# Designed miniproteins, single chains: the designs that were tried, part 25

Each design is a single chain, and the fold is of that chain. pLDDT is the mean over its residues in the fold that is shown.

## One batch from the design tools (miniprotein)

Design m899
Fold by ESMFold2-Fast:
Structure m899 (fold): chain A 70 residues (1-70)
Amino acid sequence: SMEEILDKLREEIAKRQEELGAEMVKKGYSLEEMQKKYGEAIKELLEKALKEHPELAKEFPTEVEVLLSL
């Protein structure tokens, strides 16, 4: 279902944020640099998901918009 695809996307975003956060803290990134890297990673994952499943934006427009604003 589209809900399962959206849930999987959220899980992938959460995993990417955890991995990036741990690595960036270890490397001494600033909060501003970390926020920029998080935003870039979320956008890439969302764009990939929308390319594979364009119906996500039609079925869950509000959820997609929220993810784009991160």
Scores: mean pLDDT 79

Design m900
Fold by ESMFold2-Fast:
Structure m900 (fold): chain A 82 residues (1-82)
Amino acid sequence: MSKEEKRKLELKAIGLVLRIIGAYLDGDTASAERDVQAIADLVEKAGNTEAAQKVRDAAPHAGSDPNGAARVALEATGEAVK
């Protein structure tokens, strides 16, 4: 990936993490799960299927542990942009 593409991926992931936290505060577990899955899709498209799978495994927990799900998503995004 180009340096621009890496930056855009990181910014998209950060935006989705903020949405996960917002959805959790609103009690919208389904939206939180969808946003975690959206980050997994971004990581997979970046070519890191293993990191994407870790994010997908965290998605069912977004409603109960949004901070944990957000951490996994950000770590996977960082791995995908190396």
Scores: mean pLDDT 79

Design m901
Fold by ESMFold2-Fast:
Structure m901 (fold): chain A 65 residues (1-65)
Amino acid sequence: GPALRRAALELAYRIAKELLEQGKSGKEAHEAATEALKREFGLSDEEAERIAEQGTVRAVIDLES
């Protein structure tokens, strides 16, 4: 539901932001966020990849502002 999606997006954003700040690539950030969403929320590969992409994109935009 919406609450789970919001929590997953917030986790993906935080993981991506931390990795990008450490100098990791967007690909590495997306992969790490995807695996975390699968582990923490039990999401499918497809669902985790989509939410992780949204979180990673947001992290990139916020860090490049």
Scores: mean pLDDT 87

Design m902
Fold by ESMFold2-Fast:
Structure m902 (fold): chain A 65 residues (1-65)
Amino acid sequence: KQKEIFDRVLSGLEELGVSKKVLDEIKALFESGNIDEALELLKKELKKLGVPEEVINDVINLLKK
């Protein structure tokens, strides 16, 4: 389910060193229905971590489902 995928992605980001502040902001945007803003912030953080664009697109597509 979408919640499980979202929680797994956030757990992965935390392990990669994304700050709790940023994770909480992404969560708040998702919960408020600002999905596009949440996904843009997620893309920005993944790019900062050096995640390849192809992998970022795969993650975003999973979360849009």
Scores: mean pLDDT 76

Design m903
Fold by ESMFold2-Fast:
Structure m903 (fold): chain A 65 residues (1-65)
Amino acid sequence: ELEELEEEQRKKGRESFERYKEELDAGAEHMAAAVRGTVSDRETGERLAREGAERARRAEERVRE
């Protein structure tokens, strides 16, 4: 019974981590796009970088919940 609970908790932890990683990767990709200069002006590039950072922050908060 305890062994089954431990296995289930480990599985849920892995799933939560994978979800967090996917959201974090999405934020990183957003920032990478800004850095690669896929935008035509500096203001837009700065905005994309800020949005990417915000995405990563939200992913961290979701893991805490």
Scores: mean pLDDT 67

Design m904
Fold by ESMFold2-Fast:
Structure m904 (fold): chain A 92 residues (1-92)
Amino acid sequence: SMEEEKKKLAEENIKYAEDAVKRFTALSEQARADPAGREVAELAEKYAQDLKNGIERAKASDVEGSYRNALMTKKGADEGEAALDAAVARLA
């Protein structure tokens, strides 16, 4: 049961991070349309790439490694959201 719970949580955290990659990629594309958005675009692209690397590590790992890497990647997604929200706020 514990192994099944860890596997399910890893899958949920991977999906959460994949959704964050989509949002960060969309933000990067939007921000690149304006020269003033360059820093936001570069930051969004960097966080998206870091999350992609984390997702890849989680998917390549055993159950325990997947659980840990997925949890760390989900935390990276939350940190990226906060950093990007702050960067976007500076444009206003």
Scores: mean pLDDT 89

Design m905
Fold by ESMFold2-Fast:
Structure m905 (fold): chain A 100 residues (1-100)
Amino acid sequence: SKAIKLLEEAIKIVEEALKNVTVENLEKAIEELRKLIEEAKRLGLDPIVISTLESVLRLVEEALELLRKDPKNPQNKAKARLLLEQAIALLRMTLSILKK
């Protein structure tokens, strides 16, 4: 399934950003996620897949905004990590629904 492949790719993108949470890595993740959303829309994938990817994009964008406000604040970095973990959980939940 192309939907399964795109969700698994989105998980890899967010997991890679989670390994080193920096402005540069979050900007890269956002760009890669936007390309996956464009591909999902082009392929006419299920609305749940598109909405999940868009929600994940919003969570990563929120993480980036926290880091941009104060890149040296360890609390903002910790909150950014939690947002990325939430994004991965959301992707895994949608993936489990599609595999049934």
Scores: mean pLDDT 89

Design m906
Fold by ESMFold2-Fast:
Structure m906 (fold): chain A 74 residues (1-74)
Amino acid sequence: AAAADEAVLEALRRALAERRTVLLEREHGGQRQTFLVDGERGEAVAAATHDNPALAAASAAQEAEMRARLAAAA
């Protein structure tokens, strides 16, 4: 778990430092996590899937925005 978290943070930092636009997806502890780095804008955004319906809805909206940003950058 800790090693996987560190690997994700390192990947996000590297993409941001290299000014790359990347989408990272992983499953951790039964939760799906999605991370978008928009290297040109210097932004990093994260969303996660939750068992709580309110948090799941918020995460889904955030993920949709991240995917739209990635599509615009393509």
Scores: mean pLDDT 64

Design m907
Fold by ESMFold2-Fast:
Structure m907 (fold): chain A 95 residues (1-95)
Amino acid sequence: MTFEEIDRELAEGALRNAEGAAEVAKTHDPELSKLAQKTAELIRELVERGLYEEAASFFLQTVLVIVDLKQGRFDEAKELVEKINERLEKALAAA
């Protein structure tokens, strides 16, 4: 197993977490759902550009979003998603 293979798997995991967060949030907080949809779109753009290491760096942050949603901490999830989106936009601008 190579580091590139690990980064690809983690990047795909981050994307799945963001997509899952958007689906879970849509019945509880439509604004959070839209923010998580943007997270998924931005991670997908990094993956499409071949920036797997950068996309993989968001894996743990997207796991924390899922944890907050599972615990009913929607305000904390929203704040985290907003910070993730800001960092993703900066990563894409730097690439």
Scores: mean pLDDT 88

Design m908
Fold by ESMFold2-Fast:
Structure m908 (fold): chain A 103 residues (1-103)
Amino acid sequence: DELARRLEAAKREIEALLRSDLSPAELEQRLRALDGLGKIALMDLVREVIGEERWNALLRLWHQGTDADFIAALAAALAAAGVRHARVVARVVLDEMKELLNQ
């Protein structure tokens, strides 16, 4: 499946970005510049990194709480998984989730 191969390649590129020596501002710029496939890859990678159970718990938290609560909880989960600049990643993920709801 060509689409599955492209998605996996995009996920690997994003994983390399998350492990790179980029500044928080450079990481944010790179993540926000992702195309549609790259955005899907980011969301899939985040879900894989924190696990499906925790991802579902975070979606419930977002439905019941504030954006700030979601960002704090997602950033903590990502940081525990070894993601550098976890709060930057969490903010980008929240903005993408909001964009998906407006489509």
Scores: mean pLDDT 84

Design m909
Fold by ESMFold2-Fast:
Structure m909 (fold): chain A 122 residues (1-122)
Amino acid sequence: SVQLTQSPSSVTVPEGGSATLTGQVSGANPEDYLFLWEQQKPGSSTLELVGWLSGSGQYSSVAPRYQGRLTISQDLANSTVYAHISNATVEDSGVYYWVAQSLLPSSSETVYGQGTTLTVVP
């Protein structure tokens, strides 16, 4: 089964700052998965899809409010996924989860990482 290990566990940046949130993929071939990046805002019980990329790294998309300041990328050689936020806003604060969704016809596997807490201070 695939596992996602997120780092750092928490990070604090000033408004306008930058952070990289990493997911280490283990137990499976990353190319067989779609990777979603989801935010849980402070005080919310719901997860919002912020971005995604194919396990091959060939296809990706980011939510409109993050366009131009969020890069989602993959390093296949190191089985790692990255979300880099620049020009952070207070609305970017929350817990971020990497999610691996299987693309294999024989698998319905969906696995969540443990989360990274991002705090953006005004």
Scores: mean pLDDT 86

Design m910
Fold by ESMFold2-Fast:
Structure m910 (fold): chain A 81 residues (1-81)
Amino acid sequence: GELQKLINELIGLELRKIGLELDIELLEKKIEELKKKDPSDEEIQREIKELEEEIKRLKEEIERLEKEIEELRKKIEELEK
């Protein structure tokens, strides 16, 4: 089964994407908690910036995964014709 192999790969990529989306939500919550402490603190501002850069990297990874997911879905559809 080539079709089953592609379906399993698709499930793996979808689960990885969900994991990254949850990581982003956790980082966004951390930023919100930091903003509540003291928004004028340079140390807090630096930490927020570092978390925002991490979120940016995770979003770029999600975009790559979405392209791979779309390519796998097209291959699965072609095999089911």
Scores: mean pLDDT 86

Design m911
Fold by ESMFold2-Fast:
Structure m911 (fold): chain A 95 residues (1-95)
Amino acid sequence: GLEPPDEEVRERVLRLLEEGIERAKEIEDEEARRFALETLERAREAVEKGATIHAVILHIAVSLTVAKRLGLEEAAALLDELLDRISRVADEAGL
């Protein structure tokens, strides 16, 4: 949907993004760590500002494609997992 997510869906997505940010801090490759942190922090800020779940999914999907093209394997793996988890939250919420 194009509407902002309800509060419960927003809280679930924020928790996944916060978990992702903590995991990103542990990435050993500096470039991959920086890319993942920037991507997830921007996604978190977007959710906090009322972005739709579909806008967040699109942002992560585009960033995942860029990470894969740049060979940032650890960032790509984390973003792929988070994309799947956030997409499942959207599906469960009927979005």
Scores: mean pLDDT 86

Design m912
Fold by ESMFold2-Fast:
Structure m912 (fold): chain A 99 residues (1-99)
Amino acid sequence: MKEEAIKLLDEAGKLLAEAMRLSTDIDEQVELALVQMTVYLAKKAVEKGDYDTAIELLEFALKRVEELAQRSTDPRVRELLNKAAEYLKKAIEKLKEAK
């Protein structure tokens, strides 16, 4: 369960990193960097068994990713962000099941 959540977060991280590389909007790149840091901190919380903190951080990251997907003008970036959001949702669900 913990290993499955970490795997889902790693997949989300890869998609977010790709979205940041494709983005030409500096403000969007900054927001994507902050989201990536939030996901990294959530992964660290999972590794420590702090699932409450991990869930809170991931719910915050998910909201930001969904907002970025709505605002992005690049369809490639929007597709990557929507896919990342699905992995984040699955990770949150797995962590809730592990409690």
Scores: mean pLDDT 87

Design m913
Fold by ESMFold2-Fast:
Structure m913 (fold): chain A 65 residues (1-65)
Amino acid sequence: SAMLREIEEKFERDLELLREALARGEVSREEAIAGLRRLVEWARKHGLEALAARAEAEIAELEAR
């Protein structure tokens, strides 16, 4: 399952890049949420429900104020 591992690694990198960009003030909260929503959609298309749930949880935390 080299393909599945590569997909999971890409997700983790993209999630971390969004976290870092938000922490550094390089993106707004709204832009970070939009990026996370794209990650949720991408994870769901690949059947990665656990990863989609992680991104959704992060969206919920950002939207909670």
Scores: mean pLDDT 83

Design m914
Fold by ESMFold2-Fast:
Structure m914 (fold): chain A 68 residues (1-68)
Amino acid sequence: MAEEIAEIARDLLEQAGRPDLGEKVRKAITELAAIPGVTDEMVLQTAVNMLREAGLPDVAEAVEERAR
């Protein structure tokens, strides 16, 4: 799931002209997924929150929909 979420976010952020944010999200997801006890839902919520905070709510919703 973490790899899938990272790929979805990367592709959408490249289309939005924000590959810098795509790398930031990928790194955050990779680091979070390495922590024992972290669930796929926590990874998804982290990615969605990062995208919303960056001012990309449409991208956040697309990531959530495609990852579910």
Scores: mean pLDDT 80

Design m915
Fold by ESMFold2-Fast:
Structure m915 (fold): chain A 68 residues (1-68)
Amino acid sequence: MAREYLEKAKEALEKGDFESALEYAKKAAELATPEDIEELRELASFAYRKGDFETAEILEKTIRKLGG
């Protein structure tokens, strides 16, 4: 379930749709488990490279909460 929202967030970031990216990232954060840490880390880096600092911050906070 979290992976579906991470995929949608990545697609939104690729399109420059930061509002949708943030929404999907928040949903992914609610569903994420420790096994999702690597995918969350990659997406956070991607958001940073795209200039979406709000999405990156939420993903980074989620990683810290999950023990990454």
Scores: mean pLDDT 84

Design m916
Fold by ESMFold2-Fast:
Structure m916 (fold): chain A 79 residues (1-79)
Amino acid sequence: SMIEKAKEINELLKKANELFDELVRLAHQIPDPEERQRLLDEIMKLRKEIAENVGDISKLKEYIKKLETLLERARELVA
């Protein structure tokens, strides 16, 4: 139903926002300026893609997986 779809979208957007907050926090801990900027550019691109596809559950799930992969990379860069 439309209501169930809206609930799922809201939960996915909440998850995406939590991942973005953690990614931005980690980005500022990356000592290499070039790696930091690349991560920030990818964060900005994914924010835009999510904003443009907010009604597409399948795409939101794909973007969340990309954010999780990016988070793993960010953790390696701050180690």
Scores: mean pLDDT 89

Design m917
Fold by ESMFold2-Fast:
Structure m917 (fold): chain A 57 residues (1-57)
Amino acid sequence: MEKYKKLLEEVLGVSPVNDDDDFFDLGGDGGKMRKLQEKLKKELGIDIPLYELRKLK
């Protein structure tokens, strides 16, 4: 999950991100979540639906 945390930090523009931090509490929104989904697909080969992405952490 290290690469996942780095993508979260990049998308949200905050660092560090902790395991129990909430995406939306860190200033994430629907647009940023879609951007994270696209980066996960392109950089890690992970195609994950937005509703499942909300449940990560």
Scores: mean pLDDT 70

Design m918
Fold by ESMFold2-Fast:
Structure m918 (fold): chain A 55 residues (1-55)
Amino acid sequence: MMELQRKILERLAEELKKHIKDINDRVRALESAKKTMNEEQQKILDEIKEKLVKE
């Protein structure tokens, strides 16, 4: 059947999974850094929310 092609695809998928994991790790690190560095943006959002509640 397609056994040979299956094995090749499985190996490629394994390599791809490693790259995806690395990307996920970096995305998480960037998200964490953004939360810290964009504290000022968070204050702006809180101010807008307060204004909207009062309307």
Scores: mean pLDDT 69

Design m919
Fold by ESMFold2-Fast:
Structure m919 (fold): chain A 94 residues (1-94)
Amino acid sequence: RKEKIEEAIKLLKEGKIEEAIRILYELLESSKDPEVQEILNLIKQGKLEEARKKAEELLKKDPNNVDALLVLALIALIENNIEKAIEYLEKALS
């Protein structure tokens, strides 16, 4: 997991946004957390606001929730905010 997150950060710094998004989807789809799968379904439906609120709720319960940080990074990339996505991914490594 950690190595894949580091790879995603490197790809974003190189401008390889689509490859980074693919890694984040792979990591999130492998999650056994049903709430994470619900959030991914919301993202696929274009319900980014609802997906963000659910991810932020997970992060309020557990500030170290890696899956919640990966979701927020993915949403940031969809919104074309690469810097914010990198910040979330760096927090996921801490």
Scores: mean pLDDT 83

Design m920
Fold by ESMFold2-Fast:
Structure m920 (fold): chain A 58 residues (1-58)
Amino acid sequence: MEEAEKLRRLGVEKAQAGDIEGAMRYYTLAAQKFVEAGDIEKAREILEEGRRLVAEAE
């Protein structure tokens, strides 16, 4: 869980820096770690957060 949360925080930092591509990469990695931990619903939430962030930046 801590690794997945760290990856999600890196995604937020990239988004704040305007690196939307980098942000999406970290959100995807965080979601993958949650899937590996068996938390499929949390993984979906994180991917949806990333998708919303991309839509807001466009």
Scores: mean pLDDT 78

Design m921
Fold by ESMFold2-Fast:
Structure m921 (fold): chain A 61 residues (1-61)
Amino acid sequence: MTPEEFAESLEKGLKKWKEAGVLTPEEEELVRKAIEAARKGDMETAEELLRKALELLSKRG
């Protein structure tokens, strides 16, 4: 998967999650930062930020 494809997938996911009302502002910010990192080609940071967001989401429900 290219960094651009990864970022685009996260943008679609973020829209879906916001529509479902499942994200806190903190989780939304982490996903946005992951998209930004992926767009810069920093996949390591992007994956870490996404993992952190998913961890917080899982902890809430």
Scores: mean pLDDT 79

Design m922
Fold by ESMFold2-Fast:
Structure m922 (fold): chain A 69 residues (1-69)
Amino acid sequence: KVEEELREAVRRMVEHARAASADPNPETQGRHLAEAARAGKRAVELAEKLGYNTPGEIGRKIQEILAEM
């Protein structure tokens, strides 16, 4: 379940980041960026729960998930 939650957090981060980049409205763009940041923080927390405890290990795991998307 934690690994599924990590994949979902990474997915939410990417979806909100893409929505922000496509949004010409600064207010709604800002909301998407805030959601992307929250999802990114959650992804780091979940990676730590899975035993990835260095920035390099966490970053590599997130990149693996991004490559699967």
Scores: mean pLDDT 83

Design m923
Fold by ESMFold2-Fast:
Structure m923 (fold): chain A 73 residues (1-73)
Amino acid sequence: MKEEAKKYFEKGKKLLAEGKPEEAIEYFKKAIELDPDFAEAYYYLGQVYKLLGKYEESEKYIKKAKELDPNLK
């Protein structure tokens, strides 16, 4: 489960690098569905929502990421 979540997370990062932020969101959401404690996936999801101008969703996911891992910046 956690290793599978990381594979979805890595694919999401690759999609971001390819300029596909909306597809990246789908993969980051799948990663957190498989591992609800995956702080880094919440953080990236928040960053992508911010990139798309969806600030309310961005704040929600970044807050969750920092609650799970206070060392995330």
Scores: mean pLDDT 83

Design m924
Fold by ESMFold2-Fast:
Structure m924 (fold): chain A 57 residues (1-57)
Amino acid sequence: REKASLESAAKIWEIGAEASELLSERARERGDEELARRLEEAAEEARRVSKELRERV
């Protein structure tokens, strides 16, 4: 059961990373470099968390 929960959590973090990457690209297109950088950092953090959760399985 714990394995299934960790896999679900990892998937949610992966989706969050994808969303943050898309928002970062749009922020750059609008010239909001500050927001773009923050979103990139959030995406990297989310991807790292997802990887750590998968390694616990």
Scores: mean pLDDT 80

Design m925
Fold by ESMFold2-Fast:
Structure m925 (fold): chain A 93 residues (1-93)
Amino acid sequence: MRSASLSFTLSGSGIHRLKIIARNIGDAPAEVSISLNGQIIMAPTRLQPGEIRIASIDLQAGNSYTLSVSVRGDGIIQVDIYLDGNPIGSIIV
Protein backbone atom coordinates (compact mmCIF):
# COMPACT_ATOMS: atom_id res chain seq x y z
CA MET A 1 0.00 0.00 0.00
CA ARG A 2 1.24 3.50 -0.95
CA SER A 3 -0.12 6.80 0.40
CA ALA A 4 0.30 10.56 0.05
CA SER A 5 -1.48 13.62 1.42
CA LEU A 6 -2.05 17.27 0.56
CA SER A 7 -3.10 19.94 3.06
CA PHE A 8 -4.80 23.23 2.17
CA THR A 9 -6.69 26.04 3.89
CA LEU A 10 -9.82 27.67 2.51
CA SER A 11 -9.70 31.45 3.04
CA GLY A 12 -12.62 33.83 2.65
CA SER A 13 -16.24 33.00 3.40
CA GLY A 14 -19.06 30.76 2.26
CA ILE A 15 -19.20 27.35 0.62
CA HIS A 16 -16.64 26.21 -1.98
CA ARG A 17 -16.79 23.23 -4.35
CA LEU A 18 -13.91 20.74 -4.19
CA LYS A 19 -13.53 18.47 -7.24
CA ILE A 20 -11.12 15.53 -7.20
CA ILE A 21 -10.10 13.63 -10.32
CA ALA A 22 -8.28 10.33 -9.79
CA ARG A 23 -6.70 8.76 -12.88
CA ASN A 24 -4.62 5.62 -13.30
CA ILE A 25 -1.65 6.84 -15.37
CA GLY A 26 0.25 3.56 -14.96
CA ASP A 27 0.18 0.32 -16.94
CA ALA A 28 -1.36 -1.92 -14.23
CA PRO A 29 -4.66 -1.83 -12.27
CA ALA A 30 -4.80 -0.16 -8.87
CA GLU A 31 -7.34 0.40 -6.09
CA VAL A 32 -7.62 3.99 -4.82
CA SER A 33 -9.37 5.42 -1.76
CA ILE A 34 -9.52 9.10 -0.78
CA SER A 35 -10.43 10.74 2.52
CA LEU A 36 -10.75 14.37 3.62
CA ASN A 37 -10.03 15.05 7.32
CA GLY A 38 -10.53 11.31 7.93
CA GLN A 39 -13.94 11.13 6.18
CA ILE A 40 -14.15 8.88 3.12
CA ILE A 41 -15.00 10.86 -0.04
CA MET A 42 -13.96 8.11 -2.49
CA ALA A 43 -14.48 4.57 -1.23
CA PRO A 44 -11.97 1.90 -2.42
CA THR A 45 -12.31 1.92 -6.22
CA ARG A 46 -10.44 -0.25 -8.73
CA LEU A 47 -9.09 1.71 -11.73
CA GLN A 48 -7.75 0.09 -14.90
CA PRO A 49 -4.94 1.91 -16.81
CA GLY A 50 -6.38 5.17 -18.21
CA GLU A 51 -9.58 5.03 -16.10
CA ILE A 52 -10.82 8.12 -14.24
CA ARG A 53 -12.98 8.54 -11.12
CA ILE A 54 -14.38 11.90 -10.03
CA ALA A 55 -15.61 12.98 -6.60
CA SER A 56 -17.01 16.35 -5.51
CA ILE A 57 -17.80 17.81 -2.10
CA ASP A 58 -18.85 21.20 -0.71
CA LEU A 59 -16.52 22.71 1.91
CA GLN A 60 -16.84 25.68 4.28
CA ALA A 61 -14.27 28.50 4.14
CA GLY A 62 -12.23 29.30 7.25
CA ASN A 63 -11.15 25.67 7.72
CA SER A 64 -8.00 23.62 7.04
CA TYR A 65 -8.31 20.34 5.16
CA THR A 66 -6.05 17.33 4.61
CA LEU A 67 -6.70 15.13 1.60
CA SER A 68 -5.29 11.59 1.98
CA VAL A 69 -4.87 9.23 -0.96
CA SER A 70 -4.21 5.49 -0.49
CA VAL A 71 -3.32 3.14 -3.35
CA ARG A 72 -3.14 -0.66 -3.54
CA GLY A 73 -1.63 -2.52 -6.51
CA ASP A 74 0.98 -1.68 -9.12
CA GLY A 75 -0.87 1.09 -11.00
CA ILE A 76 0.10 4.76 -10.58
CA ILE A 77 -2.69 7.11 -9.50
CA GLN A 78 -2.63 10.84 -10.24
CA VAL A 79 -5.09 12.90 -8.19
CA ASP A 80 -5.84 16.42 -9.46
CA ILE A 81 -7.62 18.77 -7.07
CA TYR A 82 -9.79 21.73 -8.09
CA LEU A 83 -11.44 24.37 -5.92
CA ASP A 84 -14.29 26.25 -7.63
CA GLY A 85 -12.87 25.05 -10.96
CA ASN A 86 -9.33 26.30 -10.21
CA PRO A 87 -6.47 23.80 -9.81
CA ILE A 88 -5.00 23.86 -6.29
CA GLY A 89 -2.80 20.77 -6.29
CA SER A 90 -1.84 17.37 -7.64
CA ILE A 91 -0.71 14.12 -5.97
CA ILE A 92 0.93 11.12 -7.61
CA VAL A 93 0.97 7.76 -5.71
Scores: mean pLDDT 88

Design m926
Fold by ESMFold2-Fast:
Structure m926 (fold): chain A 69 residues (1-69)
Amino acid sequence: MREELEKEIEAAVYFMAGAVAWNLGDYELAAEYFEKAAEAGEKRALRLAAEAARAAGDEELAAEYEARA
């Protein structure tokens, strides 16, 4: 339970950081944080990471995230 709780907290923190970066227009940073949220267990964040990567102009990275989601 402890490790699961820590990962849930990490996923939530990274997800919020990604959302903040996205709203500030920093799509490269948003993609990075959404990827970290997905690594911590929030798999839905991979689709958001793909959208952020595409918004940053990195279609190759966006395709990789979409394939993993």
Scores: mean pLDDT 80

Design m927
Fold by ESMFold2-Fast:
Structure m927 (fold): chain A 58 residues (1-58)
Amino acid sequence: MEIYEAVQVVPKTSEEELGLRPGDRVELLEEVDENYALVRSLKTGEEGLVPKSYLRKL
């Protein structure tokens, strides 16, 4: 399981996106492209797209 941590506030601006706060941890499900990853929140279990630049690998 690849775990990443949000390093910045990630706003939810569409239904396909996942909103995160700094320190929130997510599991990487898929790298969709160079800019976005599909992740699952370890806190809520919600899935969505997050910009990869806002995540740090643990």
Scores: mean pLDDT 82

Design m928
Fold by ESMFold2-Fast:
Structure m928 (fold): chain A 69 residues (1-69)
Amino acid sequence: RVEELIAALDDPDEAVRLAAVEALGEIGDPRAVPALERAAREDPSPAVRRAALEALVEEGIREIERAVG
C-alpha cells in the first residue's frame, strides 16, 4: 500500500503524483517521509510540492506524538 503510493510519486502524470501525496498524507506512515521530502523539494509542480509539505507537517506531529508516547 504505502510502497505503491511512494512509487506513484515518480509518475510522469502530475495528477497521479498529487493523488499519491494526498493519500500518503492521510495514511501518515513514517516510511513515506523521505519520499515526501523529495517531492516537497524537487517536484516540478508547485501544487504537488505544497501538498507534500502539508503531508510532512502532519507526519512530523505524529512522529513527535509517537516518540513521547
Scores: mean pLDDT 76

Design m929
Fold by ESMFold2-Fast:
Structure m929 (fold): chain A 72 residues (1-72)
Amino acid sequence: MEELIKALREAVERYLKEKDPRTLMVIGLLAAALTLELKSDEAAKISNELVRAVMAGDREKAEELIKKLESL
């Protein structure tokens, strides 16, 4: 789990700098993997909000949502 969170943070940071659609796809896959491991409706909801925040370029919201995922 911690390695997935770290990879998610790195992918989010990369996408916000480079805006590469391939990195966005990686973020989606990592969020899906995290949701499956946590097996919680809250994790699924936060993961969906994270992808939207990243697409909107909202760095502060993305960081807040990643911290919420770490707390689950």
Scores: mean pLDDT 80

Design m930
Fold by ESMFold2-Fast:
Structure m930 (fold): chain A 74 residues (1-74)
Amino acid sequence: SLEEELERFIEEVAENAKKAAETSGVMTPEAGRYLARAAVYSMLGREDEAKEWFEKAKAADPSLVYGGRLAPPP
């Protein structure tokens, strides 16, 4: 199904982002994973889901808020 295909794609992107965060230390691995999910939903125009995952990312790494390292997804 479309949702299964979307979830598989998002999971791959999130897993790669998590590993990159673990290796680089620029943010917590959990925040990296959540940011990747938020970015994919944002690109798809799914604003509510994008916002939800971005809020999870901010909770995992508060430095991601507007005054911090990264801007929220559009």
Scores: mean pLDDT 76

Design m931
Fold by ESMFold2-Fast:
Structure m931 (fold): chain A 67 residues (1-67)
Amino acid sequence: NIEEKIKKYEELIKKNPNDAQAWLDLGKAYLEKGEYEKAVQAYLKAIRLDPNNEEALKLLGEAVRKL
């Protein structure tokens, strides 16, 4: 369930807002749900926290192409 995944990652982020992996996973969940703008925002946050995250950079490009 995509909604359960989103809730899980939101709870992780509430506990640690600087968890780059949680932001990346939240972005993936939004991408899977088709919420491309929210996915882009989550990926940008992940990249800001970890600028050399190749997966986040690739997924950001994919989400932006959907806009």
Scores: mean pLDDT 86

Design m932
Fold by ESMFold2-Fast:
Structure m932 (fold): chain A 94 residues (1-94)
Amino acid sequence: AATANQAKDLVAAAAQLIAAGKTADAQSLVNQAAALLAQVPADAATLTALGNSLALLGSYEDAVAQFNKALALDPANATAKAGLAAAKAALAAK
């Protein structure tokens, strides 16, 4: 629970940094959150939020990975499905 809460806090802090235009600092925090969530149980909502932050930072391949993990836990998650489709489209456009 503590490590998962730390990952949630890092994702929330990253979203605030993205809003402030500090994308490099935000990317560092989402990378830390992703590393923590690779080692502990994570809920679909946290993985979806991480995927959204990665997509906002232009890290579309990593965003796809997180959305796929979220959908493995909750296949009906509409936000994760929408995020996955958008991230894949962005990768195809690059």
Scores: mean pLDDT 80

Design m933
Fold by ESMFold2-Fast:
Structure m933 (fold): chain A 69 residues (1-69)
Amino acid sequence: SMEEELTRELLEELGLADSPLITDEDLADPWKVLEFLALLFNVPEEERERLKTLPLEEAIRRLLELLKK
């Protein structure tokens, strides 16, 4: 699906595409992957709550911006 493809692209940008910590089953739930990554990289709670209000594609873009800074 488009959501799975966007999640795979997110993982590639973060260098985690081949990570054993994220399984194909996890990729079937992109919002769980986003929450996992946000927690793993210590994204602030306010920003994590903001991500949940966005469409998936925008949430992925926002998360990448947060992880680069």
Scores: mean pLDDT 75

Design m934
Fold by ESMFold2-Fast:
Structure m934 (fold): chain A 86 residues (1-86)
Amino acid sequence: MMSTEEILKKLRSLSYDDGIKLLEEEAEKLVKEMKERGVPQEKIDTFKAAIEEQIELAKRNKESNPILAEMALRMAVATLAMAREA
């Protein structure tokens, strides 16, 4: 899994759509790593739902509110970092 700094750096260099795809891929890797570590399914589901909601917020607001969309992507990265501590 990429570090938070590496994800943020890539997001600045990628297209918006490629950035969303990167976050979706990192979220999938996180879920797999949490399962392999024996994290309770309820906790995994909570983090997965939070990241998915943030990605969906970014997708919905891409054209109408780019500032909110960028904020949502950054929140998804922050949630990924928090989940790694779990």
Scores: mean pLDDT 78

Design m935
Fold by ESMFold2-Fast:
Structure m935 (fold): chain A 60 residues (1-60)
Amino acid sequence: LEKELKEALKKKDIEKLIEIAKEYAKEGNLEKAEHILRMALELFPDNEEVKKLLKEVEEE
């Protein structure tokens, strides 16, 4: 998962970043999921799915 995260960041693969964030959230690691979503927002500030997921993670 950590290696996949680094590769997704290097490739700017927004779909993969979202998948990894969802996987961490499913495992109960909401802090890591939030961190990944914040990084994704820095790369893609207008991505509505990332904004929605970040809000959902922060509200839990």
Scores: mean pLDDT 77

